Designed miniproteins, single chains, continued (4). Designs and how they scored, part 59

Each design is a single chain, and the fold is of that chain. pLDDT is the mean over its residues in the fold that is shown.

## One batch from the design tools (miniprotein)

Design m14031
Fold by ESMFold2-Fast:
Structure m14031 (fold): chain A 60 residues (1-60)
Amino acid sequence: MLTPEELIERDERAVEEFRRQLEADKAAGKLTGWQYLILEAVIRAAEGTVELMRKRLEER
């Protein structure tokens, strides 16, 4: 079983990989400007969620 700390670390790495993939897809011309804005907003929301989860873990 993954600990809460291991789950947060996994999610942090997944968000970092999603950001790298987004920038790679943008550079490759696979995304329109509108698609990039939507995906960027989704990734920002995920980053904010991970930050809140880490704070909640520390406050425990």
Scores: mean pLDDT 79

Design m14032
Fold by ESMFold2-Fast:
Structure m14032 (fold): chain A 77 residues (1-77)
Amino acid sequence: SSSKQQRLREIDIQEDIVVSMAVMQLTVKKDEEGLKRLVEAEERGLRETARFLREMGMEKHAEQLEKLLRERERLLS
């Protein structure tokens, strides 16, 4: 449905925002190793990215990403 498609587009945007916020935090901290590990996690997928964010202490960002991923999966099933 159009409403389902609209929600999926909104989820895409929110997922991108969460990852961008994590990139910004690591960049401000000049955490070059963290940025490299974030890229590796992103290559494995958004669930691996959420896992990495928890390991880096970005608990709220990880939780937001996990909730968005669960909603996406529910909408696509």
Scores: mean pLDDT 85

Design m14033
Fold by ESMFold2-Fast:
Structure m14033 (fold): chain A 65 residues (1-65)
Amino acid sequence: SIEEEYTLALFEMAVTVYGLDRVEKVEGKKIVVLETGWGPEKQKAIEEFKKLAEKEGYELEVVYK
């Protein structure tokens, strides 16, 4: 739907601003983010992005590869 596409676009922009790698996909009310690195800045970015997702009614799932 247009609403889902708009939400995906907003999260795609937000991950870039927060310094995360990418949004892999959106499944219903779950945002899946792919990460290839780890560090204190990444941990903080993930926590802040999780708060943003929760405010929008979504759950954040982080997948490491």
Scores: mean pLDDT 76

Design m14034
Fold by ESMFold2-Fast:
Structure m14034 (fold): chain A 51 residues (1-51)
Amino acid sequence: MVDKIAQELVKKGYSEDFARKVKSVLLSPWVGEVINDETVEEAIEYVRTRL
C-alpha cells in the first residue's frame, strides 16, 4: 500500500514532503499496474531529478 511506503520513507529519514511526492508519483498513471521495490526506487529518482 502506498501509504505504508510513504511511512517507511519518513522512518528512513526522508522528509514528509518528499514522501508525499513519491506517493503522488506511485499513484499516477505513469507507474502502471505494479508497485514493487523497483518502481518505488524509480519514483524516488523521479522526485529527486525532476521535482
Scores: mean pLDDT 71

Design m14035
Fold by ESMFold2-Fast:
Structure m14035 (fold): chain A 71 residues (1-71)
Amino acid sequence: MPLGPEEREAALARLAREEAEARALLRARGDEALLAAMDVQLEGQRALLEGAPEEEIEALRARVREIIAAL
């Protein structure tokens, strides 16, 4: 079931916050290769989120959390 416009905006805002946290941790570590890989993945994921169902958005959030947890 696709997200409504308001729900999608809320999910994108949550994802953006988690992305910012992951980026801050990777920058502190100085791992430019991981930062570049994350940027490529997040760019593709943003395209998917324009019409993606809630399950896919939740999976993206889980991936960001995995990046943070691996640090």
Scores: mean pLDDT 70

Design m14036
Fold by ESMFold2-Fast:
Structure m14036 (fold): chain A 96 residues (1-96)
Amino acid sequence: SFLEELQEKYKKKIEEYLKFIGEEYVAKREEELREKVEQVKAGKLSLDDLPKAIREMVELQEKLAAGEKIPLEESVRLQVERSLEVLEELKRELEA
């Protein structure tokens, strides 16, 4: 199904990026992202201070938390697509 295909692509992309850029680097960036997300939630940081893909993912999570009814298929698709964009943004930042 569409959902199963996206889940398999997501797993493959994560494995590819972990292999490419190193597991320790990914772990460090994930911790930095968690810290920044928490600062945004606490009102200490602006969404504008985050990379575009991360900002859009945070906005989607906030909409879901506010109880907005998004079709399950569309919300899953958007979450997977944004996760892939986040991984690509992180890869580009590390290559710069």
Scores: mean pLDDT 58

Design m14037
Fold by ESMFold2-Fast:
Structure m14037 (fold): chain A 92 residues (1-92)
Amino acid sequence: SRAIALLEATREAIRANLGDVQKQLDLLEETEAALEADESTPRRLQVLAGSTLGLAKIALWMGEKAGEPEKAGELIVESLDKFIEELRKELE
């Protein structure tokens, strides 16, 4: 699945940039745009993925305000991992 491949790439890119809040935001926004442009993924799953990425951006903002951006990045990676696992089950 194109959507799964995009989310996996984003998860690994965020993992590589845990201390860089702006880079993580840029990665999440790029992934959201790529998923919205992906005509192969059912609209229901595109909306769910977009919502998950939106919540990740909020979590990152909260982590930055709390002075814990690396911890926020780790939680985003964990959340994306769980979402990818569930999305695989829905698409198989």
Scores: mean pLDDT 80

Design m14038
Fold by ESMFold2-Fast:
Structure m14038 (fold): chain A 61 residues (1-61)
Amino acid sequence: VELSPEQRKKLEEAAEELLKKLQAGERVTDEDFRKIAEETGLSYEDAARLLEELVVRKIAS
């Protein structure tokens, strides 16, 4: 996907925060994805897809 360096940085930071929430036993909600979409300027679908991929890759590593 075509992302600016600013968008990539925000997504990576968001993915780390979501992973920490999951490891702490907190739930990830639609609101988490919406906030990141608004912060990055991406659509909800793009933000959710990219975050899911980043979080899964971090867990699998």
Scores: mean pLDDT 76

Design m14039
Fold by ESMFold2-Fast:
Structure m14039 (fold): chain A 91 residues (1-91)
Amino acid sequence: MEELIKKLNELIEEMKKKADELRAKVPQWQAELDTARAELDRVLSTLPPEEAAFYRKEADELIDYYAKINPKVAADLARQLIEELRRRLAA
């Protein structure tokens, strides 16, 4: 019984360490999101105002939704949108 409690405490400490590692990554993911948002804004500024406004509204709503869940997912989404817009502008 005591050996089982010891193993449980070891598992709790391991889970706590993993949670701390994830928390340490949140500022990095937020910085990545901020960078991706700035780059998206720059690309959108090259479009006609009405098109820029449409894509900005759509992107902001979608990115804000995912940012509340996980900033890394939101940053990845913003980067995908930038890549797609760049392909369309290059064509």
Scores: mean pLDDT 78

Design m14040
Fold by ESMFold2-Fast:
Structure m14040 (fold): chain A 101 residues (1-101)
Amino acid sequence: REELRKRLEEIVEETLRAIEEALERTTDPEKKIELEIKRAMVYMLYWEALRLLPELSEEDEELVLEAIETKDFEGVLEKSSPTAQGVIRLVKQLLELKEEA
């Protein structure tokens, strides 16, 4: 389904925007390097998530969406397939990068 892909794209765009806004505010060279590394990680995580999306069943897609909506990543991981767990962990890392920015 396109819904999960669209939600993933929204998360990536929001995370990149948060990092760009942080880069604009930051004058510390070390912090700028950290933010540039985080931006590179966002692209890497997005690419890996896109690679895994075609391997998800409809049930797996619903579990990933549930994790995104509820933010109960640990609860959803417990009942998820290995492939769904992979995608959920990538999404969790994207959201953590947004919070850290």
Scores: mean pLDDT 84

Design m14041
Fold by ESMFold2-Fast:
Structure m14041 (fold): chain A 82 residues (1-82)
Amino acid sequence: SELVEELLRRAYEAMERARAEARERGADEAGAQSGAVIRWVAEALDEGVPREDILAVLRRLYEESEDEVVKETLQQLIETLS
């Protein structure tokens, strides 16, 4: 879906921005990325993005992520929205 690809891109941009900011501060990069995903989900829900599209993005982020902390956050969000 073109919508899912656009949403996925925006989620990755938010995560990368958070990671870069955390790196500049010497802070927890994985925690910052997890926080960015949580905020992105909240904003998407507030803007009326369909739950099914948000879930599709989260599942794809889970499959593509190699960080265990980020994957745990994604799994919790998937379970909450399912």
Scores: mean pLDDT 88

Design m14042
Fold by ESMFold2-Fast:
Structure m14042 (fold): chain A 99 residues (1-99)
Amino acid sequence: MEEELLKKAKEALEEFKKEGFDEETIKILEDWIKRGRLGQLLVIASYYTYKALKTGDEAYKEKAKEYLEKAADLLLEEHPETDRAAVEEAVAEIKEDIE
């Protein structure tokens, strides 16, 4: 799972570069990928969220929701002091924007 996740995150990063995102944003995404699994999930979630908003494609909406939930779950697992309600609210807001 880790190798597949890393590959997918790197592919998402290349798509962000192709879409013309600025160098500062790309550096942030590269840093997230290098920090490990949570960062990789966040980059993938961000990519599918971006594609869902841009295209309205249901497949991208479903993938965005999937990776957002995986990222939120891992964040709360690795950082138990994180405000769970705030994380759940942020995920719900992004899901609402995609719909």
Scores: mean pLDDT 81

Design m14043
Fold by ESMFold2-Fast:
Structure m14043 (fold): chain A 64 residues (1-64)
Amino acid sequence: SREERLKLAIEIANKFLELYDQGKSLEEIRKELDEILAKAPPEFQDELRRLVDGLLAEYEARKA
């Protein structure tokens, strides 16, 4: 459902911010987000993968 997809997107975003604030490496953040993504329903995986990739790209841009 739309609500389940939104809840997963929020969980991914919150986990990203938590790990970013803790000073975790890009590789550690990727691993944690990939674990959340792997547990998502198949129908949401492509959309959530794009979200994860976008967050990691933002992280790299901010480290430059």
Scores: mean pLDDT 81

Design m14044
Fold by ESMFold2-Fast:
Structure m14044 (fold): chain A 87 residues (1-87)
Amino acid sequence: SAVEEVKELLEKALEAAKAGDIKQAIELLEKALEKSREIEDPNLRAGVEDELRRAIAALKAGDIQQAIIHIQRALGLIDGYLERQKA
């Protein structure tokens, strides 16, 4: 699903950011942002897109710590959504 693909891209972006691979982290987040447009749930889509834009902006500003926080928030939104789908 689009949600699972965005999650995979976010996990890769988080590892790239932690490793200091800023260019790779930005490229992965931009791919995640494009793929997030395919998320059918409008509330999840809006929340993920907001966190992704903030993460990209933080990396471009050199604030790796802030970028990691926004990536983790996007992952939290996705994980919470997926848990609700199991119920």
Scores: mean pLDDT 89

Design m14045
Fold by ESMFold2-Fast:
Structure m14045 (fold): chain A 59 residues (1-59)
Amino acid sequence: GLSEEELDRLYKRLLTSPVFNALPEEEQQEVVELLQEGLPGIERIAARNPALAAFLATL
């Protein structure tokens, strides 16, 4: 699993992401909640928003 520091870095990257900021408000809220779940949440983000997951992986 990811450490709390890795999740914090991922969240900060997410907030600076043009892909994330282009999402509807409801989807932004869901992504933030999923990140708080850790690795299972990240897998769900990848399934729902592959472009966002790819962006996070390339940073």
Scores: mean pLDDT 72

Design m14046
Fold by ESMFold2-Fast:
Structure m14046 (fold): chain A 113 residues (1-113)
Amino acid sequence: AKPSLEELLEEIIKLEEEMKKAAEENDFEKFKELAKKILELLEELKERAKTEPPEVRELVLAFADKISDRLNKILKDYEEGKLTPEEVVEEIEEIIEDVETAKKAYELLRKKA
């Protein structure tokens, strides 16, 4: 069975918390590995959203694109030395908040259907 949208969002949050820890430890290789896994889950989330009602689909697709773009930028800027580990932690904390907000919005939309 394919994981639910809620299960995918929970897994993304868990991996983002692990990415925050890797940034705090200045472990770029682990950070990059975790980011790649999150990007793969975001693509899976977009595919799963295609079968959802329009309001849910639009929310999930916009969310996934926003987080994917931000994560790719953070990876590039961190690798190029443009962000300190502390700044990377702050960026990941904002992403975690955005994912939690999107999950709450999705749960509210499901209750109305």
Scores: mean pLDDT 84

Design m14047
Fold by ESMFold2-Fast:
Order: structure tokens, then sequence, then C-alpha cells
Structure m14047 (fold): chain A 65 residues (1-65)
């Protein structure tokens, strides 16, 4: 479903960011393109950089509710 697709896209973007394959700026742009708000994208990027995967999952679930 759409929620699964968006959640999977977010997971891929955040993994690429955590592995230093993309910049924080590129990750934020890709998250916004995937359907997250600017604030949600910024908070997701910060959570991923802090390796706070519980917080990242919480933000994704709240955004998709």
Amino acid sequence: GKKDEIGNEAAIILADLANKEISPEEAKERLEKAGFSRKEAEELVEAALNKDWDKAGEIVEKALS
C-alpha cells in the first residue's frame, strides 16, 4: 500500500544518509519529494545522523497516520 511504499522509501533514504552515500541536504530533499513535510524531513535527517532509529520510526509512523 501507499504507506508501505512511503515508509520503505524513507528507510532507503535514511540508510543512504547513515552510510554517507548522500548528504543531509539531499536526504531532506528526497524525503520531501517522497511526501514528508519540510519539518518532518529535517527531524528524520537529525534522528538518522544521531542513529536514533526509534525516533526515526516514530516520526515516519506519525507522518503516515
Scores: mean pLDDT 83

Design m14048
Fold by ESMFold2-Fast:
Structure m14048 (fold): chain A 73 residues (1-73)
Amino acid sequence: SNARHAVDALDRAGLSEEERRRVIEQLIDGNPDLSDEEKKMLRKAIEKGVDPLTVLKFIFENSSPEEIEEFLK
């Protein structure tokens, strides 16, 4: 997955938390594998102050879009 390689690249680049959030938002919005509803759920997690990198890794390893919605409660 291109998203997984991008996550690894972000970890190696030594980006600040704010820079990581911006890049991950762009990955979410530009990802053709994610639906509009999935993108909304991920952006809401970022808005709630959850680390976007943690959310993205959790999604790709352990979660469906429905589980993300439950997580955002």
Scores: mean pLDDT 64

Design m14049
Fold by ESMFold2-Fast:
Structure m14049 (fold): chain A 71 residues (1-71)
Amino acid sequence: SAEEDLARAEATARQLATRIGDQIAAYSGGTLESVTVTRQSDTSLRATLTVGGQTYTYGYSVEALLTVADR
């Protein structure tokens, strides 16, 4: 269902965003402080990361996230 797909996409976005945050932390010598994933619509999600006091925002399509989700 669309609701189940959106939940799976959100979980995948959180995994990808956390990985990006860890890479930024490793590069900058900072610490990954927070990861927030917000549903913008049925077709889009937003991830917001805080690393070393700096905020980074990434947009994801639900379709793209579902193509990378493990089944």
Scores: mean pLDDT 83

Design m14050
Fold by ESMFold2-Fast:
Structure m14050 (fold): chain A 92 residues (1-92)
Amino acid sequence: SAMLEALKAEAERLFAEARRLAAEALDSTPQQGLVLADQAARAMEEATRAVREAVALGSPEEAAKLEAQHAAAGRELLRDIGLVLARAQRAA
């Protein structure tokens, strides 16, 4: 459906934004990195909401695939955010 495809596209856009922000955070000063990491976490939360809405509209097979893709993207983002936090802690 058009609504399902729009939600999938929105989730992909938000995950891409979160990845961009996390990458910028790693390349920034520790203080600037914390601000960017917070923005990345917010984008990830918005992406998670879009995925949940898409899951509610999809078939069981599409739901399982979206959940697996979401879990993988979330783990990658949490790893990068964790690196930013660890770097800031060492700089303090």
Scores: mean pLDDT 83

Design m14051
Fold by ESMFold2-Fast:
Structure m14051 (fold): chain A 80 residues (1-80)
Amino acid sequence: SLEDKLTKAFNEVKKLLEDLQKGKLSEEEVRERFKEILKELSKFLSDDQVGAFENVVTSLISERRVDDKVLDLMKSHFLS
């Protein structure tokens, strides 16, 4: 389902942000892995939804921040 695909993608993004914050992955590695997640999501999300997700996650990567509340809210909006 779309919900299962979004749940998997958002959990993967959260893990990437956690690994970035812990120094387990470089910012470059996180950005490249995130590009692959966006490529998969582009198959079933609108261009506007993909752009919104990219903008939010790119900000979180730059800030080295994990924001579960923002990510959960965004996932909920994509399922509306």
Scores: mean pLDDT 86

Design m14052
Fold by ESMFold2-Fast:
Structure m14052 (fold): chain A 71 residues (1-71)
Amino acid sequence: SAATRAAVEAFIATVLTTLQSPKTFTDAAIDALVRATGGDLRALLGLLSRLLQLPETHITAAHVEAVLAAL
């Protein structure tokens, strides 16, 4: 839902700001995270911890899929 997507996007923004991370997430990456977590912010935090360890600053849907495949 739009509400779930907005909650996920806001949570990602809060995490990035708190960690002072220069990383950016594409809309497709956010959509992939919504699909993977169903809006479960605890599950999202686990995935974000893995994504934030990646060397790339620009996180795409492909990066999300790669992290999910490694679980």
Scores: mean pLDDT 84

Design m14053
Fold by ESMFold2-Fast:
Structure m14053 (fold): chain A 73 residues (1-73)
Amino acid sequence: SREEEVGEMFRKGVELRKNPEKREEGEELIKKALEEMRKILEEVSEEVKEEMLEGSRELAEAVRKVSDKLEEK
């Protein structure tokens, strides 16, 4: 599914970011994953958007938690 693809993309980005040599690539991949998630929400009907937004909120919370760990030093 697209959600799985976005999740995998985000995971790869996080893993790449842990490697100093690939940090920029990882950061770009994370940004791309977040952009793709936003595009998915825009492409579906309102009813499906509501369902996907609920699932995306759970994913966004996980992303925020990971981002906070990366930023919170």
Scores: mean pLDDT 71

Design m14054
Fold by ESMFold2-Fast:
Parts: C-alpha cells; structure tokens; sequence
Structure m14054 (fold): chain A 67 residues (1-67)
C-alpha cells in the first residue's frame, strides 16, 4: 500500500530530522522548515498523508524551539 509506505516514510523522516536538530541545534529552524516544506510537497502529490505530514511537522517544530 503506497499510502501506508508514505506515512511510514514521513514518520521516519521526522525522526531523522529530530536527530539532526539535536546534533546541530544552530540549524534547528532550517531543518524544521525543510521538513515542513517537504511534507507539504508530499501531501500535494498524495493528499491521504496530509494529516500525518502536519502532525509530524508540528512535532519537529516543537523540538526545534526547545533546543
């Protein structure tokens, strides 16, 4: 199922982005902005993942603001 794979990909990408933010806190906002943009582009191609993309972007943004 392509939708299920895309949702899992977004979640794994969020985890990788959070790791990058923790390793390079000086670039935290840049990484969060990139993740949010990439998620919007994926949701434009596959609308079924839009909710997961928004939820994961919010989590990434929250971590970026804490470091």
Amino acid sequence: DLVQLAKEGIKKSAEATIKAIKEYPEKAQEYADRFTRDGKETAALLPEVAEVAREQAAKVEAVAKEV
Scores: mean pLDDT 84

Design m14055
Fold by ESMFold2-Fast:
Structure m14055 (fold): chain A 86 residues (1-86)
Amino acid sequence: SLLEKAKAALEKARAALEAGDVEGAAKAVIEAAKELLKIATTKEQINKAIAAALLAIGAEITKDLALLRAALDILEEVLAELEAEA
């Protein structure tokens, strides 16, 4: 399912972040955001997923891990909301 794909992408992003792989983490965050956008039920969830993807793009440029942590936290919140709705 798209929810399982988003969860797997977030787990991959967290593992890459722990390994210091900024590019891998950013790509996985963007993938998770895209999957969550397909199943988002509220405008707030859509806006959060877009914001997280933009933070990941910013992290690829700046190499700032804090942007990736913020993006991951936002997407994990959206995932938890969608899992509660399922």
Scores: mean pLDDT 84

Design m14056
Fold by ESMFold2-Fast:
Structure m14056 (fold): chain A 94 residues (1-94)
Amino acid sequence: SAAEQRRIETFKENLAKLVALEKKLKEDPSKENQEKLKEIEEAKPEIEEAIASLPAEVQEEIKKRIKEVEENEEKREELLEELKKLEEESEKLR
């Protein structure tokens, strides 16, 4: 049904956002970020049960979406680090 498809798409998008957030929180080992990571870890069993209840084809689509988000976040981190190095080198030349 259209309603079921919308629920699945919303779930995929929210899960992708959660994966991206978890990665960002792991990069900054602040106490606040550690507490947020703990909350995410506590939510994982419920998320895994929800995924397991979906058809196998949907589970594979979710896995692909998660991988895409992880790869995009890694690429973004590399570009930001490169930009930071270029800014530092530019500052030395002033």
Scores: mean pLDDT 73

Design m14057
Fold by ESMFold2-Fast:
Structure m14057 (fold): chain A 107 residues (1-107)
Amino acid sequence: EAERRRRAAELFRRAAREVIELAPTDYFRAQEVIDEAAAELARLLGEEIGELARRALNALAAAAMFGTPREELLRLVDEAAELILTDPAAALERLEEAARELVLRVA
């Protein structure tokens, strides 16, 4: 289980960084990355975690599109990836909430 969570954290960090970069300029490619990452996370940690990851990645995409600073989003991603090692569901739920709050603040 620890190895699956480590792989999931690495996968999530890579996918989230790619989504943050792509969402403002290539939204459709960002959605492809989200779909691929959610499917792989579901394989590693189950369907519920895959759906939580999809929601968190979509919230990050929205925050990036509304102009949230890249450094702030990357900080949230790194915090979530570390928490995935202990509690994947809590990590992804907290990240979704934090990203949504950032959208409300800048929009």
Scores: mean pLDDT 86

Design m14058
Fold by ESMFold2-Fast:
Structure m14058 (fold): chain A 72 residues (1-72)
Amino acid sequence: MDAGTAAARIHRAAVEAMEKGGSPDAGLQAAKEEGDRLITEAEKRSPEDAKIAQDAYDRVLTALEQLRAAAA
């Protein structure tokens, strides 16, 4: 999995949770859950894939935390 695909999946999970739950906190929680899932799956393949998934997760999480701060 490339970093773009990982980031898109985490971001999509966050957006879907926000649409259903109506809050940035729901989006952050969904991003953490999907990120954890992708990292665990990537670790089974290689340390390089795990690093790519971790980097994508960190970037999306940072963006969502900034969005949450701006929404407050």
Scores: mean pLDDT 77

Design m14059
Fold by ESMFold2-Fast:
Parts: structure tokens; C-alpha cells; sequence
Structure m14059 (fold): chain A 85 residues (1-85)
């Protein structure tokens, strides 16, 4: 579903803003990523994204702190599934 994919992009943008704000306030990258992941999860669930896919996006955000290549692959797989719905 293109609508679910767009909701996922909006959730990632909102998560990025939360992360940037927390980092500007002196939070650690790990703390900021956890808060961003929770924000993305909440927005995705509210938009009707299945819990499994919302959790995978949240995990990808956290993974991106230590392994951005793996995080990118995780997000690509979720994007493909959302577009197929």
C-alpha cells in the first residue's frame, strides 16, 4: 500500500526530529535512538501498520546507531512489504 508506505515515511521524519532534538539537548545517541524508535512505532501503529512491521522499523532505527548498512536493509524489507499491502 502506497498509503502505508507514505505513513512510514512520515513516521521516520517525525522520529528523526525527536532524535535531533534530544541530541541537541545532550542526550546520548543510544538514548535519542530509543526515543525516536518508540515515536516511529507509535505513529506507525496509529496509521494502521501491522505491529510486526512497526516493531521492525523501531529495531532498524536502533540498529542504525551501530550498523547503518544493516538498518538500511531492514528498512528496505519493511518498505517492500508495505508496498505489497
Amino acid sequence: SEALFRAALEALVAAGKVMAELLAQGASLEEAARAAAEKARELLLAAGVPEELAERVAEAIITGVTDPEKAGEMLREVAEELLAM
Scores: mean pLDDT 88

Design m14060
Fold by ESMFold2-Fast:
Order: sequence, then structure tokens, then C-alpha cells
Structure m14060 (fold): chain A 85 residues (1-85)
Amino acid sequence: SEKAPQERIDLHRKGVEAVEAGDREKAIEYARELLKLGDYVSALGIALAVDDDDLVKEALEGLKKSGIGYEQAERDVARWRELKA
């Protein structure tokens, strides 16, 4: 139980580092691991940064089912879609 929060924090840090390094494939892998751990907020942040539509959808669906952070995530996704247009 003590390790689960630290594992998510470490994966999120590695995902952000991969985004900053331009390593899209590694960023996607870390985001998928975050999805497996139920960290949909961190996974969504990485997905938006690398413009991966499928990961954005998966993370948003996870947040909708959990009810945690969904309202903010819906706003972030809407803004991301507008900035891509």
C-alpha cells in the first residue's frame, strides 16, 4: 500500500521527462502504465502533451468512471482540441 503512490509518482515523473526529451514512444509507455495503476489524471496530462488521441480517450473514460477530476479533465481536453484546430 505504501509503494503504490510512489510508483505512480515515479511513473509520472518519467513520463514528463520523456515528453520534455521528445521521446514520444517512452511517454506513451509510461502513460499506459499509469492507466493500469488507475492514475488517469497523470496519464491524461502525458497524453495531451504528446497529442495521442487514443490515450486521451482512455484516460478521460477512466476519469468519468471514477468521478475524480473528470470536470477539470473535460475542460483540459476541450481546450486541447481547440488549440489543435
Scores: mean pLDDT 81

Design m14061
Fold by ESMFold2-Fast:
Structure m14061 (fold): chain A 91 residues (1-91)
Amino acid sequence: SPSARRIAHALEVLDRILEWAESKGDEKLAAVVREAKKRLEEFAAAHPDASVDEILQLWAKEFSKILSVASDEAKAEIARIIEEVAARAAA
């Protein structure tokens, strides 16, 4: 479903950000990303009929928290990860 694909896409982005944060020793960013991933997974399990818009609203909320703790270097890498994941999803 479109909703399931959107959740999978968001989780891939979060996993890549987490891998980068851990590789840099950015424990604060890593912790916020792990929490975002958990909340997205819990939401998907609790709301199997959730619309794409509801998933996007949750994503916007959690992503805002990630950006609030991200350094300028982290923000640049996050933007790169999002573009790469989007390009792979379009292929």
Scores: mean pLDDT 87

Design m14062
Fold by ESMFold2-Fast:
Structure m14062 (fold): chain A 81 residues (1-81)
Amino acid sequence: EEKKKKDEELAKYIRDSFEKVRQTLAEAERQSREGAITVAGVGARGFRDFAEWAKKQGYKNASKVAEDAAAELEALRDRLR
């Protein structure tokens, strides 16, 4: 139960963090496309690293949410190029 509850809490935290990154990207894009590319790349790497850690810990929901967030940021980065 505790592990399942932590997985749900981490998944929610990652969703909230991803939304914050999207807001930061919108702001960065207004300043510089290069800045937005950098933010998207750094964010994607961070979510990828978290997903790998969460998967190793058995936090399957948090891992999947982080993988999805990383993939979306990678797609946004590629779109901005």
Scores: mean pLDDT 83

Design m14063
Fold by ESMFold2-Fast:
Structure m14063 (fold): chain A 68 residues (1-68)
Amino acid sequence: SPLEEIIKKLVESYRPGYPVKVSDVIDIINSVKNLPQEKKNEIIDRLKSLGDKLTVSEAITIILKVLG
């Protein structure tokens, strides 16, 4: 599923509790091919509202709110 692909890429790329750039998370979201652009935009808008950096756990929480 698109959700599993995103979570896998985040967990494989970053350490738990490590701060990541919102732009890097957006690149992961945009790399997923089986996710509608409307859902990508909703996730991206929520991520941008958190500022320039977030934790992996915060990113996963936002993604789950949109896709779960």
Scores: mean pLDDT 81

Design m14064
Fold by ESMFold2-Fast:
Structure m14064 (fold): chain A 53 residues (1-53)
Amino acid sequence: SSAEKIAEQTYKDTLDKLLKKHESGEVMPTGENIGRDIEEAKRIGERVLEEAK
């Protein structure tokens, strides 16, 4: 569905933005920090999907 595609794209864009902070040295690239970024991107994607219901 369109909502699922938007949610997936939002997840990918959010994750890319968060991971760029590790690449720039703004945030330490630890497994825990990367894991938190993945979880945050998932939550944002899920919120987009829920709001489309």
Scores: mean pLDDT 77

Design m14065
Fold by ESMFold2-Fast:
Structure m14065 (fold): chain A 59 residues (1-59)
Amino acid sequence: GMEEAKAAAERGAESLRKAGASEETVEAMQRGGEIGAKTGDAEAAQNGAVRGALAAGGG
C-alpha cells in the first residue's frame, strides 16, 4: 500500500545519503518516489525514486 511505497522511497533516500550522494540527488529521488507512492505501489515508488536520482545525477 501507500505506507509500504513511502517506506521503500525513504529507504532508498537513506541508502543514497550513506553512499555519499549529493542532497540534490536525494531530493530528486524523494520527489520521484513520492510520485510513485501516490499510486500506492511500492514498485512504482522505487522506480520513480531511481529515475529521479538518475536524472539529478546526470550520468
Scores: mean pLDDT 68

Design m14066
Fold by ESMFold2-Fast:
Structure m14066 (fold): chain A 71 residues (1-71)
Amino acid sequence: SKEEALELAERALTLANQTRAPGVDTLQKAIEALKEGKFDEAIKYLEEAVKQLGDSPIGETAREALELLKK
């Protein structure tokens, strides 16, 4: 669901912020778009965050949020 996608995106942001990972600003923009109901923008920001986070547990969490949002 969109609510589950938001929760996963917020979890990814929390982990990224704690670890000083790249993509914190992009994840923040995705979360803001989700809260505003701008799902097309949120998808684009999540796709960019996944690219910046790469092959990492945080990147996997962001990918899960993206998959839920595309359903």
Scores: mean pLDDT 79

